# Designs tried in a protein design run: designed miniproteins, single chains, continued (3). Part 54

Each design is a single chain, and the fold is of that chain. pLDDT is the mean over its residues in the fold that is shown.

## One batch from the design tools (miniprotein)

Design m9978
Fold by ESMFold2-Fast:
Structure m9978 (fold): chain A 67 residues (1-67)
Amino acid sequence: SEKKKKSEELTEKGLRALSEGDYEKAAEYFEKAVETDPSNQAAWFGLGLAYEKAGDTEKAKEAFEKS
């Protein structure tokens, strides 16, 4: 579960960036989280939100489909 823990840590950083309104930074953290653990549904959902807020609707749709 080392990969799971790392993915969860990255997800927490992504959520912090979302709360700060830094949607590009949030997307970077969530991208790393899903790369680390592709089964982390929370990170896929966060990635979708970050892309949507950043204006990338196509990437948002792809990320939400994986959540």
Scores: mean pLDDT 88

Design m9979
Fold by ESMFold2-Fast:
Structure m9979 (fold): chain A 60 residues (1-60)
Amino acid sequence: SDELKEKAVEIARELGKETKDSDEIRERMEKEVRPLLLKLSDDEAAEASAAAIDAVNENL
């Protein structure tokens, strides 16, 4: 679970670095990050989701 949480945040951070296109970021977040969050507990998914959003927004 910690690995999935960390993986989701790292994918989001890399997305924010690789592209500034909000549509592409949203699409890839839904495709790559959201499925990982769905495998977590509700509490872990909420924390990982918030961290992932923070990570992608950190670069824009």
Scores: mean pLDDT 76

Design m9980
Fold by ESMFold2-Fast:
Structure m9980 (fold): chain A 66 residues (1-66)
Amino acid sequence: SMMKEEIEKLIEEATREIAEALKAGDVDKANATAAELYRRLVSLGVPREEAALLAVRAYNEAYKRA
C-alpha cells in the first residue's frame, strides 16, 4: 500500500540521517531528526503512540549503526 511504503521510506531516511548525525557527534541534530520523523508520521495519520514508538525504534536502530 502507498501509505505503508511512504511510512517505511520516511523511517529509513530518518534512521540514516540520525545515524549520520550521531557519527558526527551532533546529538541535537539526531534528536531534531527523530522529532521531525514523529511529526511527519502523525501528519500522515499514524496514531501518536505508534508514531512515537516508530521514532524511538528509528533512533535505536541509528544508534546501533553509529
Scores: mean pLDDT 87

Design m9981
Fold by ESMFold2-Fast:
Structure m9981 (fold): chain A 61 residues (1-61)
Amino acid sequence: MEEIFALLEEVLGNPKAAENATAYLSSLRTEAELAAAMALMRAEGVPDEVVERIEALARAA
């Protein structure tokens, strides 16, 4: 989760937003929930390469 936090802090430029997003990602329990979260990040303009890295880290956690 620390790696996801660091990446989100870099992308969002806001430690509180990164903390909230990291907590949200860590609360996900199913593949469908993770897929929905990835889709939301893409819709918010997060680059695909960053979303893919966050997805990989979330799956590994």
Scores: mean pLDDT 71

Design m9982
Fold by ESMFold2-Fast:
Structure m9982 (fold): chain A 66 residues (1-66)
Amino acid sequence: SEELKELQEELKKAGYDSIPVDGVIDEITQLNLVRFAKLLGLEDTRPDGVITPEQREALLKLLKEQ
């Protein structure tokens, strides 16, 4: 998705350079999203490690806030 591509671009800027900007959540993207969410204090990551759309929006907002 376009929103996911923006999030992947912001993660690359934040130092996660191995993330492809393709709008798809693969294992590499998912792992780095979970790591970054935990780093930013998002405690409600689902047990399967999947980032929800709401968590993606929160991450993107935090990344754009410097």
Scores: mean pLDDT 66

Design m9983
Fold by ESMFold2-Fast:
Structure m9983 (fold): chain A 84 residues (1-84)
Amino acid sequence: SAEAARDAAGLAIQALFEKYGPDAEVPVDEVIKIVREAGRKAGATDEQIDALANAVREASKAKGRDTLTVAEPAQALVDAANAL
């Protein structure tokens, strides 16, 4: 459901802020790992989890770097979840 995708995004954002804080530079693969764990916990489908993970990868590509500040994937995840 769309709710599961939004819950997954929210849980991933919460986990990133709790573990790293808002200003930390986090490797994209670590962000994606957290997104996948949050997605499974929220009961999101594999397709929804992949869409959220792809949003993180696209944010990284747009910035031209392999790390993201926590606020950057947070916005990408919210936008992707709302599109599902």
Scores: mean pLDDT 83

Design m9984
Fold by ESMFold2-Fast:
Structure m9984 (fold): chain A 66 residues (1-66)
Amino acid sequence: MKFLITFSGDPNVQIGRVLELLGNPNVTVTPVSATTYIVTFSGSPDEAAALVSALRSDPNVTVTEV
């Protein structure tokens, strides 16, 4: 599964979120811009749905499936 994430707000919070994503062995993060990343997930669809749901719960994160 692949999705685009865009961060708004505090850059330190963004860095923390990116590091949290990189801590998941099924996640690959590719920077597109200073605030926009492509996230590729290689785990199960249920795990991918949970990850997307968690990211969408953050008001400073926009998630678009690609």
Scores: mean pLDDT 80

Design m9985
Fold by ESMFold2-Fast:
Structure m9985 (fold): chain A 63 residues (1-63)
Amino acid sequence: MDEKLLEIKKEVEEFLKKNNGKLTPAEWTAIQLRAVGLLLEGKSFEEVKEEAIKHAKDLIERR
């Protein structure tokens, strides 16, 4: 589980780097908590990764 969370974090970081975006520590915590919740619900790694990236995109677009 921890390995999957680290990979999700890396994918979100790459998305932010490509889009010149930045997240606050609170926003990172929100993304991580949501990802953990989805993994505990039995969602696949790919679904959780997609949701984490969408969450990050929504946070950037609101600024």
Scores: mean pLDDT 79

Design m9986
Fold by ESMFold2-Fast:
Structure m9986 (fold): chain A 64 residues (1-64)
Amino acid sequence: MIEEIKEEVVKIAEKAAKQIENEETLELVVDYLRQELIEEYGLSEEEAKEIAEEARKAMKKVME
């Protein structure tokens, strides 16, 4: 269900975080992921927002 999508998105986000150097770029990546979740996976705006926030937290953790 939504948790499998969340795990996949978080994994991709962690990989992308290696190339993210600042919070402005992080916000752009999070916004992009949110839109992709709606378009690619057919998630609602609220579901996509929750997954994107989880990805944001994971990316910040990887960025140190």
Scores: mean pLDDT 77

Design m9987
Fold by ESMFold2-Fast:
Structure m9987 (fold): chain A 111 residues (1-111)
Amino acid sequence: MEVERLRARAAASPGGVGFLDDETLELANEAIREVLGDKYRVAAALVTPVADGLRVELYIVDENGNLVGKATLVLDPQGRLVSVEAEGKDGVTPEQLKEAARRFAERLRAR
């Protein structure tokens, strides 16, 4: 239900790119805080409909607002994580971001 809702909303947006709503963005921030700690947050989350579901791009910043990571998730129509790619810097690892992305997908699917 949530993936279909986000996909439809993004498809209706100019350029076919939308943003996570505040409730869904908080699920992403909860996942980031669990893995990275309270110093990090999602500054932006872009959603794009794809043939196999939904692409979600999470942009992670530190406490000073510096971009320290990006995670790109592909979710199927059931909210299952199909793929995740991540890049990090300044002590944030791709492995931490992939773990946070998996936790976010699990939280989103549980709604």
Scores: mean pLDDT 80

Design m9988
Fold by ESMFold2-Fast:
Parts: C-alpha cells; structure tokens; sequence
Structure m9988 (fold): chain A 96 residues (1-96)
C-alpha cells in the first residue's frame, strides 16, 4: 500500500517520526497486521518500548506471524520481561 511504502522509505532514512505518520495513515484507512508491525518497529527504534509492544501485540492479534512474535520477544527483553520474551520466541518458532 502507498502509505506503508512511504512509511518504509522514511524508516530506511532514519526518520522514525515520519515513518509513524505514514504507518498511522495506513492503519486509519485499513487496519492490518503489517501496518501495526511497522508502527511497532518505528516506536522500537525511538526507544518507546511500551508503545512498540502494544503495536506488535495488535499485529499478532490480527494475524499471528513469526516476525511479529520475534519482535514481541525483543521488546519484552528491553522491558526486562525475560520469561514473557521466551514465550513469544517459542510462539515465533512454532510458525517457522
């Protein structure tokens, strides 16, 4: 989708605030697992781990994915939730 592609372009440039703007536009038009996953990645890059966890959670709730669960594992490691991170990594392995 155009807004997702624009968000990815800004993400690659390191402009995570602009990436969030375009990913949010994509979600506002049509909520998707990919859109939520990309929002989570942008918040993770900004060090906003609680927001990243929320959007990664929204992504896997819409459509379970190995990438979504791997990113949930990584963000919960950043939040010091080691046991929860392990559970998400196990969910990711089941989908490979």
Amino acid sequence: MEDLKKGEEYFKKGDYEKAIEYYQKAIDKNPSAEGYLNLGKAYFKLGKYEEAAEYYGNSVNLEPSAEGYENLGKVYEKLGKTELAKLFYEEAEKLK
Scores: mean pLDDT 87

Design m9989
Fold by ESMFold2-Fast:
Structure m9989 (fold): chain A 70 residues (1-70)
Amino acid sequence: MEALFSNTEPDAATAAAIAQAALAGGDARVHIEGRGPLSPEVRAEAEAAGLVISGGPDEAARRLIAAFRA
C-alpha cells in the first residue's frame, strides 16, 4: 500500500494510522509531496521504523517518523 503526505504538516494521528495499516498489509511506503533532498540518515531511520519514505524534505520526513514512533 502506498500513502501520500504533503510536506504540509502531516497530523500525527493520520501518519501513525496510515503507517500501521501499511505495516499490517505488508509494505509501508510514504511519499512526501515536497521539495528538497532526503538524507540517507533520515531514510535509514524511517526504514528502521518500518517506513519507506520518498520525496522530501528531511524536516517533513522527521516529523512523520516522530509521529509514527509516538
Scores: mean pLDDT 65

Design m9990
Fold by ESMFold2-Fast:
Structure m9990 (fold): chain A 70 residues (1-70)
Amino acid sequence: SAAARAQAEALAAEGARLARQGRDEEAIKKFEEALRLDPTYELARIQLARLLEDIGRREEAQAVLDRYRP
């Protein structure tokens, strides 16, 4: 739904802000919530994978990317 997509976008934006503040665990939770509401939200999936890679959780980053298939 449009409402679910808008909420997912807001959560992803909050996640990006938290990541910029170094609040990595909170950022991860926000991106996960966004993807729970819209599993097809490519930008949020890419942002989550990048954050996981940046903090050394490379296996989890790859798992997130593997769920996206073009």
Scores: mean pLDDT 85

Design m9992
Fold by ESMFold2-Fast:
Structure m9992 (fold): chain A 75 residues (1-75)
Amino acid sequence: NEYKAKLYEQAAKEAEKRGDQVTAYRLKGNAYELKGDYKKAAEYYRQAAEIFQSLGNTEEAERYKKKADEYEKKA
């Protein structure tokens, strides 16, 4: 669904402008997932997991790491 993917891409750009990089990576992951680009979706989810780990949010880091691993297998 191209329209929904564009909405996530725009929301990601706005998150970047606010300095919210983890939200930007999550939204980019969602956009690429909707486009069927599982390799790029996995890459962005992995970046989000790394930021959560750096912030000490272990539960969120584990969640996005699992998501990245699943989409990497689909690629």
Scores: mean pLDDT 83

Design m9993
Fold by ESMFold2-Fast:
Structure m9993 (fold): chain A 79 residues (1-79)
Amino acid sequence: MTPEERRREAEQALDGARQSIKLAKEAYENGDKQKAVSYLTAAYILLAAARYFAPDDPELQARVDELKKEIEEVKKEME
């Protein structure tokens, strides 16, 4: 993989994580806690992928950390 391809993969993973977090919130609001947990799990996997593809990009890693905080907040709301 080229550095440019790795950045694209990391950006796609971050976009996927954001979408999964959004779907988790919607599922929880609709009373589907099991589906919400599944989407949060998908978001965690995508964040791990973003860290793997662009570990040396501080801006991208800061975005990963921010989304991880959002996942933890959603988990607390679900408890």
Scores: mean pLDDT 83

Design m9994
Fold by ESMFold2-Fast:
Structure m9994 (fold): chain A 67 residues (1-67)
Amino acid sequence: SVEELVEKIRDPSLSLEERLEALREALELMGVPEEKIEQTLAQLKKLDDEGAEIALQAAARELEELL
């Protein structure tokens, strides 16, 4: 479910790779185009650790608000 994926996106004990995979799956379930998902993930991979954490927490919150 998207709720389980949101929990993984928020979990700082998981690797960045695992959290990005959870974000990809959540966006796919919500019908976001694959091209836009790939662009989003590429942008997140370019951020430093602090920026990536802020972006992942923001993405999880936005997904939760849309459910």
Scores: mean pLDDT 83

Design m9995
Fold by ESMFold2-Fast:
Structure m9995 (fold): chain A 56 residues (1-56)
Amino acid sequence: SALDERLAAIEAAVAQMSSSQSTEEVVAALRHLARLADDPRIAAALEERIAELRAA
């Protein structure tokens, strides 16, 4: 689905950012994206990814 494709693209972007940015910088970017997301499923996925990054 279009949602699954968008979530996959976000995951790929997070992996790329994590290779060149600190965890806190990636978390800040993801929080900004979550606030801009009008779809609660995308916002929830971003918050889950933030939790995973902070737990690692």
Scores: mean pLDDT 77

Design m9996
Fold by ESMFold2-Fast:
Structure m9996 (fold): chain A 60 residues (1-60)
Amino acid sequence: MEEELKKLAEKMINDLKYRKEKGSLSDFDISYYRSFIDGLEKENPELAEEAKKKFDEILK
């Protein structure tokens, strides 16, 4: 489960990065990823914190 969550988080972050680079990142996409991180925090707070750091870094 933990390895699967890490892979899922990595795929989500890579998709977000790709969308930002293409200029296709919408407010809906941002809200969707934030909801994902919120859900992840309930299962694995440490992994959620790392995902949140990467998410914030991409949005700069």
Scores: mean pLDDT 77

Design m9998
Fold by ESMFold2-Fast:
Structure m9998 (fold): chain A 98 residues (1-98)
Amino acid sequence: MDDEINEAIDRFEKLALTKSKEEIIEAARVMVDELRKRGFTKQAEKVEKAIKEAENLSREEMVKLIVDTVRDIVKETTNPVEKEAILEGIKAGIEKLE
């Protein structure tokens, strides 16, 4: 599972670096919505704060902040249900960028 999450984060980062800041924000918001729908409100709030903080950054710094925030959330959990929710959130963000 952790390998799948890391691969999904890497894919999100590579796609996001080819998109506008507006498209990156929309994709990250889709990830926030997925986390909230699955009951992981604190995790969703962390990503939402990263989005707000990143609005004044460069595109490259925005992607780094969002990606680093998601990696920190993954590092903080051993709950397989939470890991599945994070993976599905990242996948939803990837689909928005495609």
Scores: mean pLDDT 86

Design m9999
Fold by ESMFold2-Fast:
Structure m9999 (fold): chain A 110 residues (1-110)
Amino acid sequence: EELERAFDEAIEELANLTKESFDKAAQAVREAGEALGLPEETIEELVKKVRDSIQGAKDVAEELRRLAEEHPEVREVFEQAAKTIEDGVKAIEEANRRFRELAREYAAAQ
């Protein structure tokens, strides 16, 4: 019924938002790393950390904000990259909250 459809739609929306958010965050990390001249291996490690988990993405955003303070000449690029990651994490967390709410309603409906 409507609850099952809402649950399926929430799963699809969460998957799509997760993919889009991580893709945008990964691209922002690449652009920030290239702007500072970071080694390709370091950029790939940061990209992997962003893609691996929400916590990994949060850790990278915090690291980029620290780098922005240490490198005033590229501060705006790093702050923008951190914001892109933070906005993506916020979108995924909001989608996860909606999914969990629907999952509880589905369980309660039995």
Scores: mean pLDDT 77

Design m10000
Fold by ESMFold2-Fast:
Structure m10000 (fold): chain A 70 residues (1-70)
Amino acid sequence: MKLTPEQEEEVKLALGEIAITVALLSGRRKGLSPEQILEEVLKAVDTAAEKLGLSPEQRERLRKWAEERA
């Protein structure tokens, strides 16, 4: 089964959101400061963007989503 480009984009964004959520929960569980959690979350955004081949627009969308939750 081959995903449409639009479905593939949705899957990539969902995977990025999961990776960011894991970084957030991991940081909170470790008792990191809000600043340290934000650093880990932004690192997760960069890693997800690179590994998933996100466009600049998709990366910016994930970054804003992550910053709102950090």
Scores: mean pLDDT 79

Design m10001
Fold by ESMFold2-Fast:
Structure m10001 (fold): chain A 77 residues (1-77)
Amino acid sequence: SAAREQIEIAGEGLKEAAKVMKLLDEGKFEEAKELLKEAVKKGEVGEIAYGFALGLAKATGDEEAEKLIRETAEEAR
């Protein structure tokens, strides 16, 4: 089922986003950048991971995390 595949892709993207956000919360900025660069290269999973990480940073008002996420994703392209 296409729906099941999309749920699995979304789940993987959410897990990657959660790892990036955890590293940022712990002040591990270089590790967060490297993980995000690897994640954005994973196609649909990477785009979902980027979207969720960026959405969480915006929702929490973390302007430094939002900037880091945006700049890192652009560098990975």
Scores: mean pLDDT 77

Design m10002
Fold by ESMFold2-Fast:
Structure m10002 (fold): chain A 83 residues (1-83)
Amino acid sequence: DPLERAKQLFEEGLKYFKEGKYEEAEEKFKEALRIYEELGDREGRAKVLTALGEVYEKMGLPEKAKEYYEEALKIDPDDEKAK
């Protein structure tokens, strides 16, 4: 089940992030992102992009973090229209 695999990878990424293992967290989140993108799961994709933003902030890469946060905000065009 690809959705279950993506959830497991996301949880592993969160565990590494909490342990301060940001490179390992990045790897797990990028793997989860690929699966959510292949599934067209917008909620999963937005969640992972936000998590990657937090990873890049912790790695001292604020511009890269901003790019991921901005991408997450663009994921639901209907929420941008439903003000």
Scores: mean pLDDT 83

Design m10003
Fold by ESMFold2-Fast:
Structure m10003 (fold): chain A 118 residues (1-118)
Amino acid sequence: MPPKIFVGFLGWVDAADRAESVLYAVDEEQRPVAVPGSIEATSRAELAEQRARIEAWAKEHGADLLEGLAEGATEAEAAAKASELARALADEFEARGAPLLAETFRGVADALARRAAR
């Protein structure tokens, strides 16, 4: 069977069109995989473009893509919602047998929660 690849994408954006994203991918042996053409998104439009590229890459490679997009009225609200989505992604990756991605997204969730509280 072809090697299974897991991909996690999380983007968040505020009402001022300030966007951020994280992208992580691993194979079945929990080795990091590079997703080509992935660039940092700084606006809602760039998030949509990045997401479309990641979805196309995942489809081409038969990868299990889990994705989330958080929107907030403020940067803190967007970060708080993104933290919740990151925890949901972590739980789903753990259930699917991708423990390194689960640990990575738990770390992302904790970082975003700290940012939202400040």
Scores: mean pLDDT 82

Design m10004
Fold by ESMFold2-Fast:
Structure m10004 (fold): chain A 97 residues (1-97)
Amino acid sequence: GPKETIANVLGLAAMEDEELARKIAEAIRPFVTPEQQAELDRALKEGATPEELANIIVRAVLSLTDEQAIAVAEAVKPYLPEKHQEVLDRAIAALRK
């Protein structure tokens, strides 16, 4: 569904770019539990594999409300490659309906 599309796009983007992974994690941070925040911080600090970090991000986004997932997607969208922005725009539009 649209929320799974957002989660997968953000996870893939985090695998491709460490700086983008940090931006995505910061956008997610206000909406997740203290335990999830600690997991994100540990992964970023201790050098988790790109796949492990992507899985953490996907699980975090899937735990959000639709409105929270949209907020995260919109916050990070300007930093994403154009191909990912197009997919994300379509998913955001679908979640808003």
Scores: mean pLDDT 83

Design m10005
Fold by ESMFold2-Fast:
Order: structure tokens, then sequence, then C-alpha cells
Structure m10005 (fold): chain A 74 residues (1-74)
């Protein structure tokens, strides 16, 4: 009886910790995703300004793909 009660208390504590961890992890993932997309757009803008002709074409293609991903969110 006492061992079963202690195991239940540990399971409840673990579930509460996992729930809080999942909420924080989701928020962090969202921020990282936004920063990653903004970073890629910044890098693409630099390539468009200073890259050669082939690099500019690849950068324009990548920019269109990122733009579509951002538009799908809105």
Amino acid sequence: MLEELRELEEEVKKEAEEARKNEKEEEVKKKIFELTLKGQLYAIDLVLKYGDEEEKKEAEERREKIKKLLEEKK
C-alpha cells in the first residue's frame, strides 16, 4: 500500500513536469523557427546584393520557398 502510493505520487509529479516542459519547449521551438527563417532571409538578401549571377538565381529560388512557408502561416 505505501509503495503503491509513493509510485503514484512520483508518476503525478513526472506528468506535471512533462506538461510544463512540453509548453516551454513548444514556445522555444516557435521562437527558434522564426529566428531561423529571419536569419535565412537576411543571408539571402546579402547574397542578392553581393553574390554572383548563379548565386543570385539560387538565392531568389530559396527566397520564394521561404516566402511560401511564411504565407502558409498567415
Scores: mean pLDDT 71

Design m10006
Fold by ESMFold2-Fast:
Structure m10006 (fold): chain A 58 residues (1-58)
Amino acid sequence: SAAVEALAARYGLTAAQAEGLLTLAREMGRDVAVQFAQRDLGLSREEAEALIDELEAL
C-alpha cells in the first residue's frame, strides 16, 4: 500500500522490506523481527521497534 511505501521510505527501506519485517514480527515474534532489522536492514533497535509499531498501527 502507499502508506507502507511512504513509511518504509522514512527508514530508508523499500515497501517489500517493511512488509517482510511486519510478516516476520507476526509469524516469529517481535524480538526476532527486531534482530533481523538490526542485522539485515541496518536499523537500530529503537528504529526497528518504532517501525514495527507504526506498521502495526496502519
Scores: mean pLDDT 86

Design m10007
Fold by ESMFold2-Fast:
Structure m10007 (fold): chain A 67 residues (1-67)
Amino acid sequence: DDEAMKYIKEGEKAFEAKDYETAIKYYEKAIEVGSEEQKKIAYAGLARVYEKMGDYEKAKEYLEKAL
């Protein structure tokens, strides 16, 4: 299995559990090891996390990186 996709899946699980700190850590790990396409998925994940945390500035920054 692809390491970056494993990190993305773990980040999604943490996000659904509302464990935003753990979700951020896994998405950041996915960005470190992922392809350009996988990095976009992880940036979109980070944008969703920061939006749920009320940090709309960081959510916007990561959403722009996901494009």
Scores: mean pLDDT 86

Design m10008
Fold by ESMFold2-Fast:
Structure m10008 (fold): chain A 72 residues (1-72)
Amino acid sequence: LREGAVALLRLLREEATDPATRAEVDRLIAEVAAATDDEEIKQLVNRAASLVEEREGMDAVLAAAARHEASL
């Protein structure tokens, strides 16, 4: 779970064009790496996806998710 979550957040970061959005996703990646609870990891992934959707648009989130699924 944690490894997959970090991989997805890195893809969300790549789809983000705004430096501030990338910085917030980097913080969420660090929080996922430090998390010990699977539910916390899921919540952090949801927060990252919502943040990128709000600032970059849904297409950025869908592109990251599609790339992540293709790499599984």
Scores: mean pLDDT 79

Design m10009
Fold by ESMFold2-Fast:
Structure m10009 (fold): chain A 58 residues (1-58)
Amino acid sequence: GKEELAKKALELTGQAIEAAKRGDIEKAKELGLEAAELFKEAGYTEGADALEEDALAL
């Protein structure tokens, strides 16, 4: 359901932050964009758009 998608999106967001901290910008971008897609599917469009912008700015 939507709750499961949101939980997965939060997990991927955490992984993206970890990747960025270690300098793995490509992986951080991939994970951030995947998280944004899952938030969008869960109906959290505003948060998804913000994450997508942050990921693209990396």
Scores: mean pLDDT 82

Design m10011
Fold by ESMFold2-Fast:
Structure m10011 (fold): chain A 72 residues (1-72)
Amino acid sequence: MEIERLRKEIEDIRRRIAELRQEIARLQREMKENPEDVLRLIGEILRLIGEILDMERRIKELEKKIKELEEK
């Protein structure tokens, strides 16, 4: 069913967001150990935050599709 497929896609994206949040936490710890690399590590963290925001936007699009299919 199409709705089930969209729900699975949302679940997969949410799982990926959780993984990215864990990566951010690891990079924050690396900043404490390597002060000379702080600017580079901040850049990586900002990139990961951007990826999370894009994924959250994708989830909203998929939720809209589910609503459209439910209205059929």
Scores: mean pLDDT 82

Design m10012
Fold by ESMFold2-Fast:
Structure m10012 (fold): chain A 61 residues (1-61)
Amino acid sequence: SLLQRAEELLRQAEELEAQGNRLFAAATDDAQAQQGLALVEEAARLREEAERLRREALRLA
């Protein structure tokens, strides 16, 4: 269950990172660029949480 949650968070992180990178690349103003970066930062936080869950799952195995 912990591993499945980690995989789900990684999938969500990949989607947010792709969206953020596309928005940043297509940005025509600073607000759009900042929004893209915010999505990439959120993706990084989800990846960190997924790694934490994965380590806990391995520790309990």
Scores: mean pLDDT 86

Design m10013
Fold by ESMFold2-Fast:
Structure m10013 (fold): chain A 66 residues (1-66)
Amino acid sequence: MSKEELRKLGDEYEEKGREAEEKGDYKTAYVYYALSAGYYLEAGDLKKAEESARKAAEARRKWEEQ
């Protein structure tokens, strides 16, 4: 995949993570944010990868507290 396609996948999974969060599904949000971080990392977007990784960690914390 091109780096542009990888960035778009990162964006798509970040949005899916947000949708899962608004539903209170923190387990699904964790998975999607983790996938988003991986795609951003492969695209070379370290800042967005770090942001998505932080969101994944926060979603996992909330999931474990349910």
Scores: mean pLDDT 87

Design m10014
Fold by ESMFold2-Fast:
Parts: structure tokens; C-alpha cells; sequence
Structure m10014 (fold): chain A 79 residues (1-79)
């Protein structure tokens, strides 16, 4: 989970910097560290965060959405 969190946080920073391609790559790397429901949750959060950034959401909203998704994925991975 620690490495998945690190990649997801890098993805959020890439989105905030406007680098959608790098963000998609980091969300995929984060998901590749997870299995089952946790992986699917992180992939869904990645799609949500990219769409929020495309719609001009604030950096705070993007970071909060990614952090909420990471916490859900952590709970699913610990089950």
C-alpha cells in the first residue's frame, strides 16, 4: 500500500501541474501495486481526479479527492 500511496500522490501533483499523461501513468502504477477491490477503487479515483482537473477543479479539490480514494483503497486492502 505504501508504494501505491506514493504513486497516487505523484499523480495528484502531476494533475495540479497540468500534466495529464504523467498523472494517468502514475495512477496506473499505483493501481498495479494493488489487487481486487483496492485496485478498482484507485483506478476509479484516477479517472475521477483526471476529469475534475479537466473541468478546472482547484488543486485542493483534486488533492482531497485523491486522498479520500487512497483511504478507501487502504481500507479495502486491509480487509
Amino acid sequence: MEEARKYAEKAAEALINGDLETAESYFQKAADKLEGDARETLLRIGRLAVNLAKQGASPELVRNAVEAGIRIAEDEAAA
Scores: mean pLDDT 83

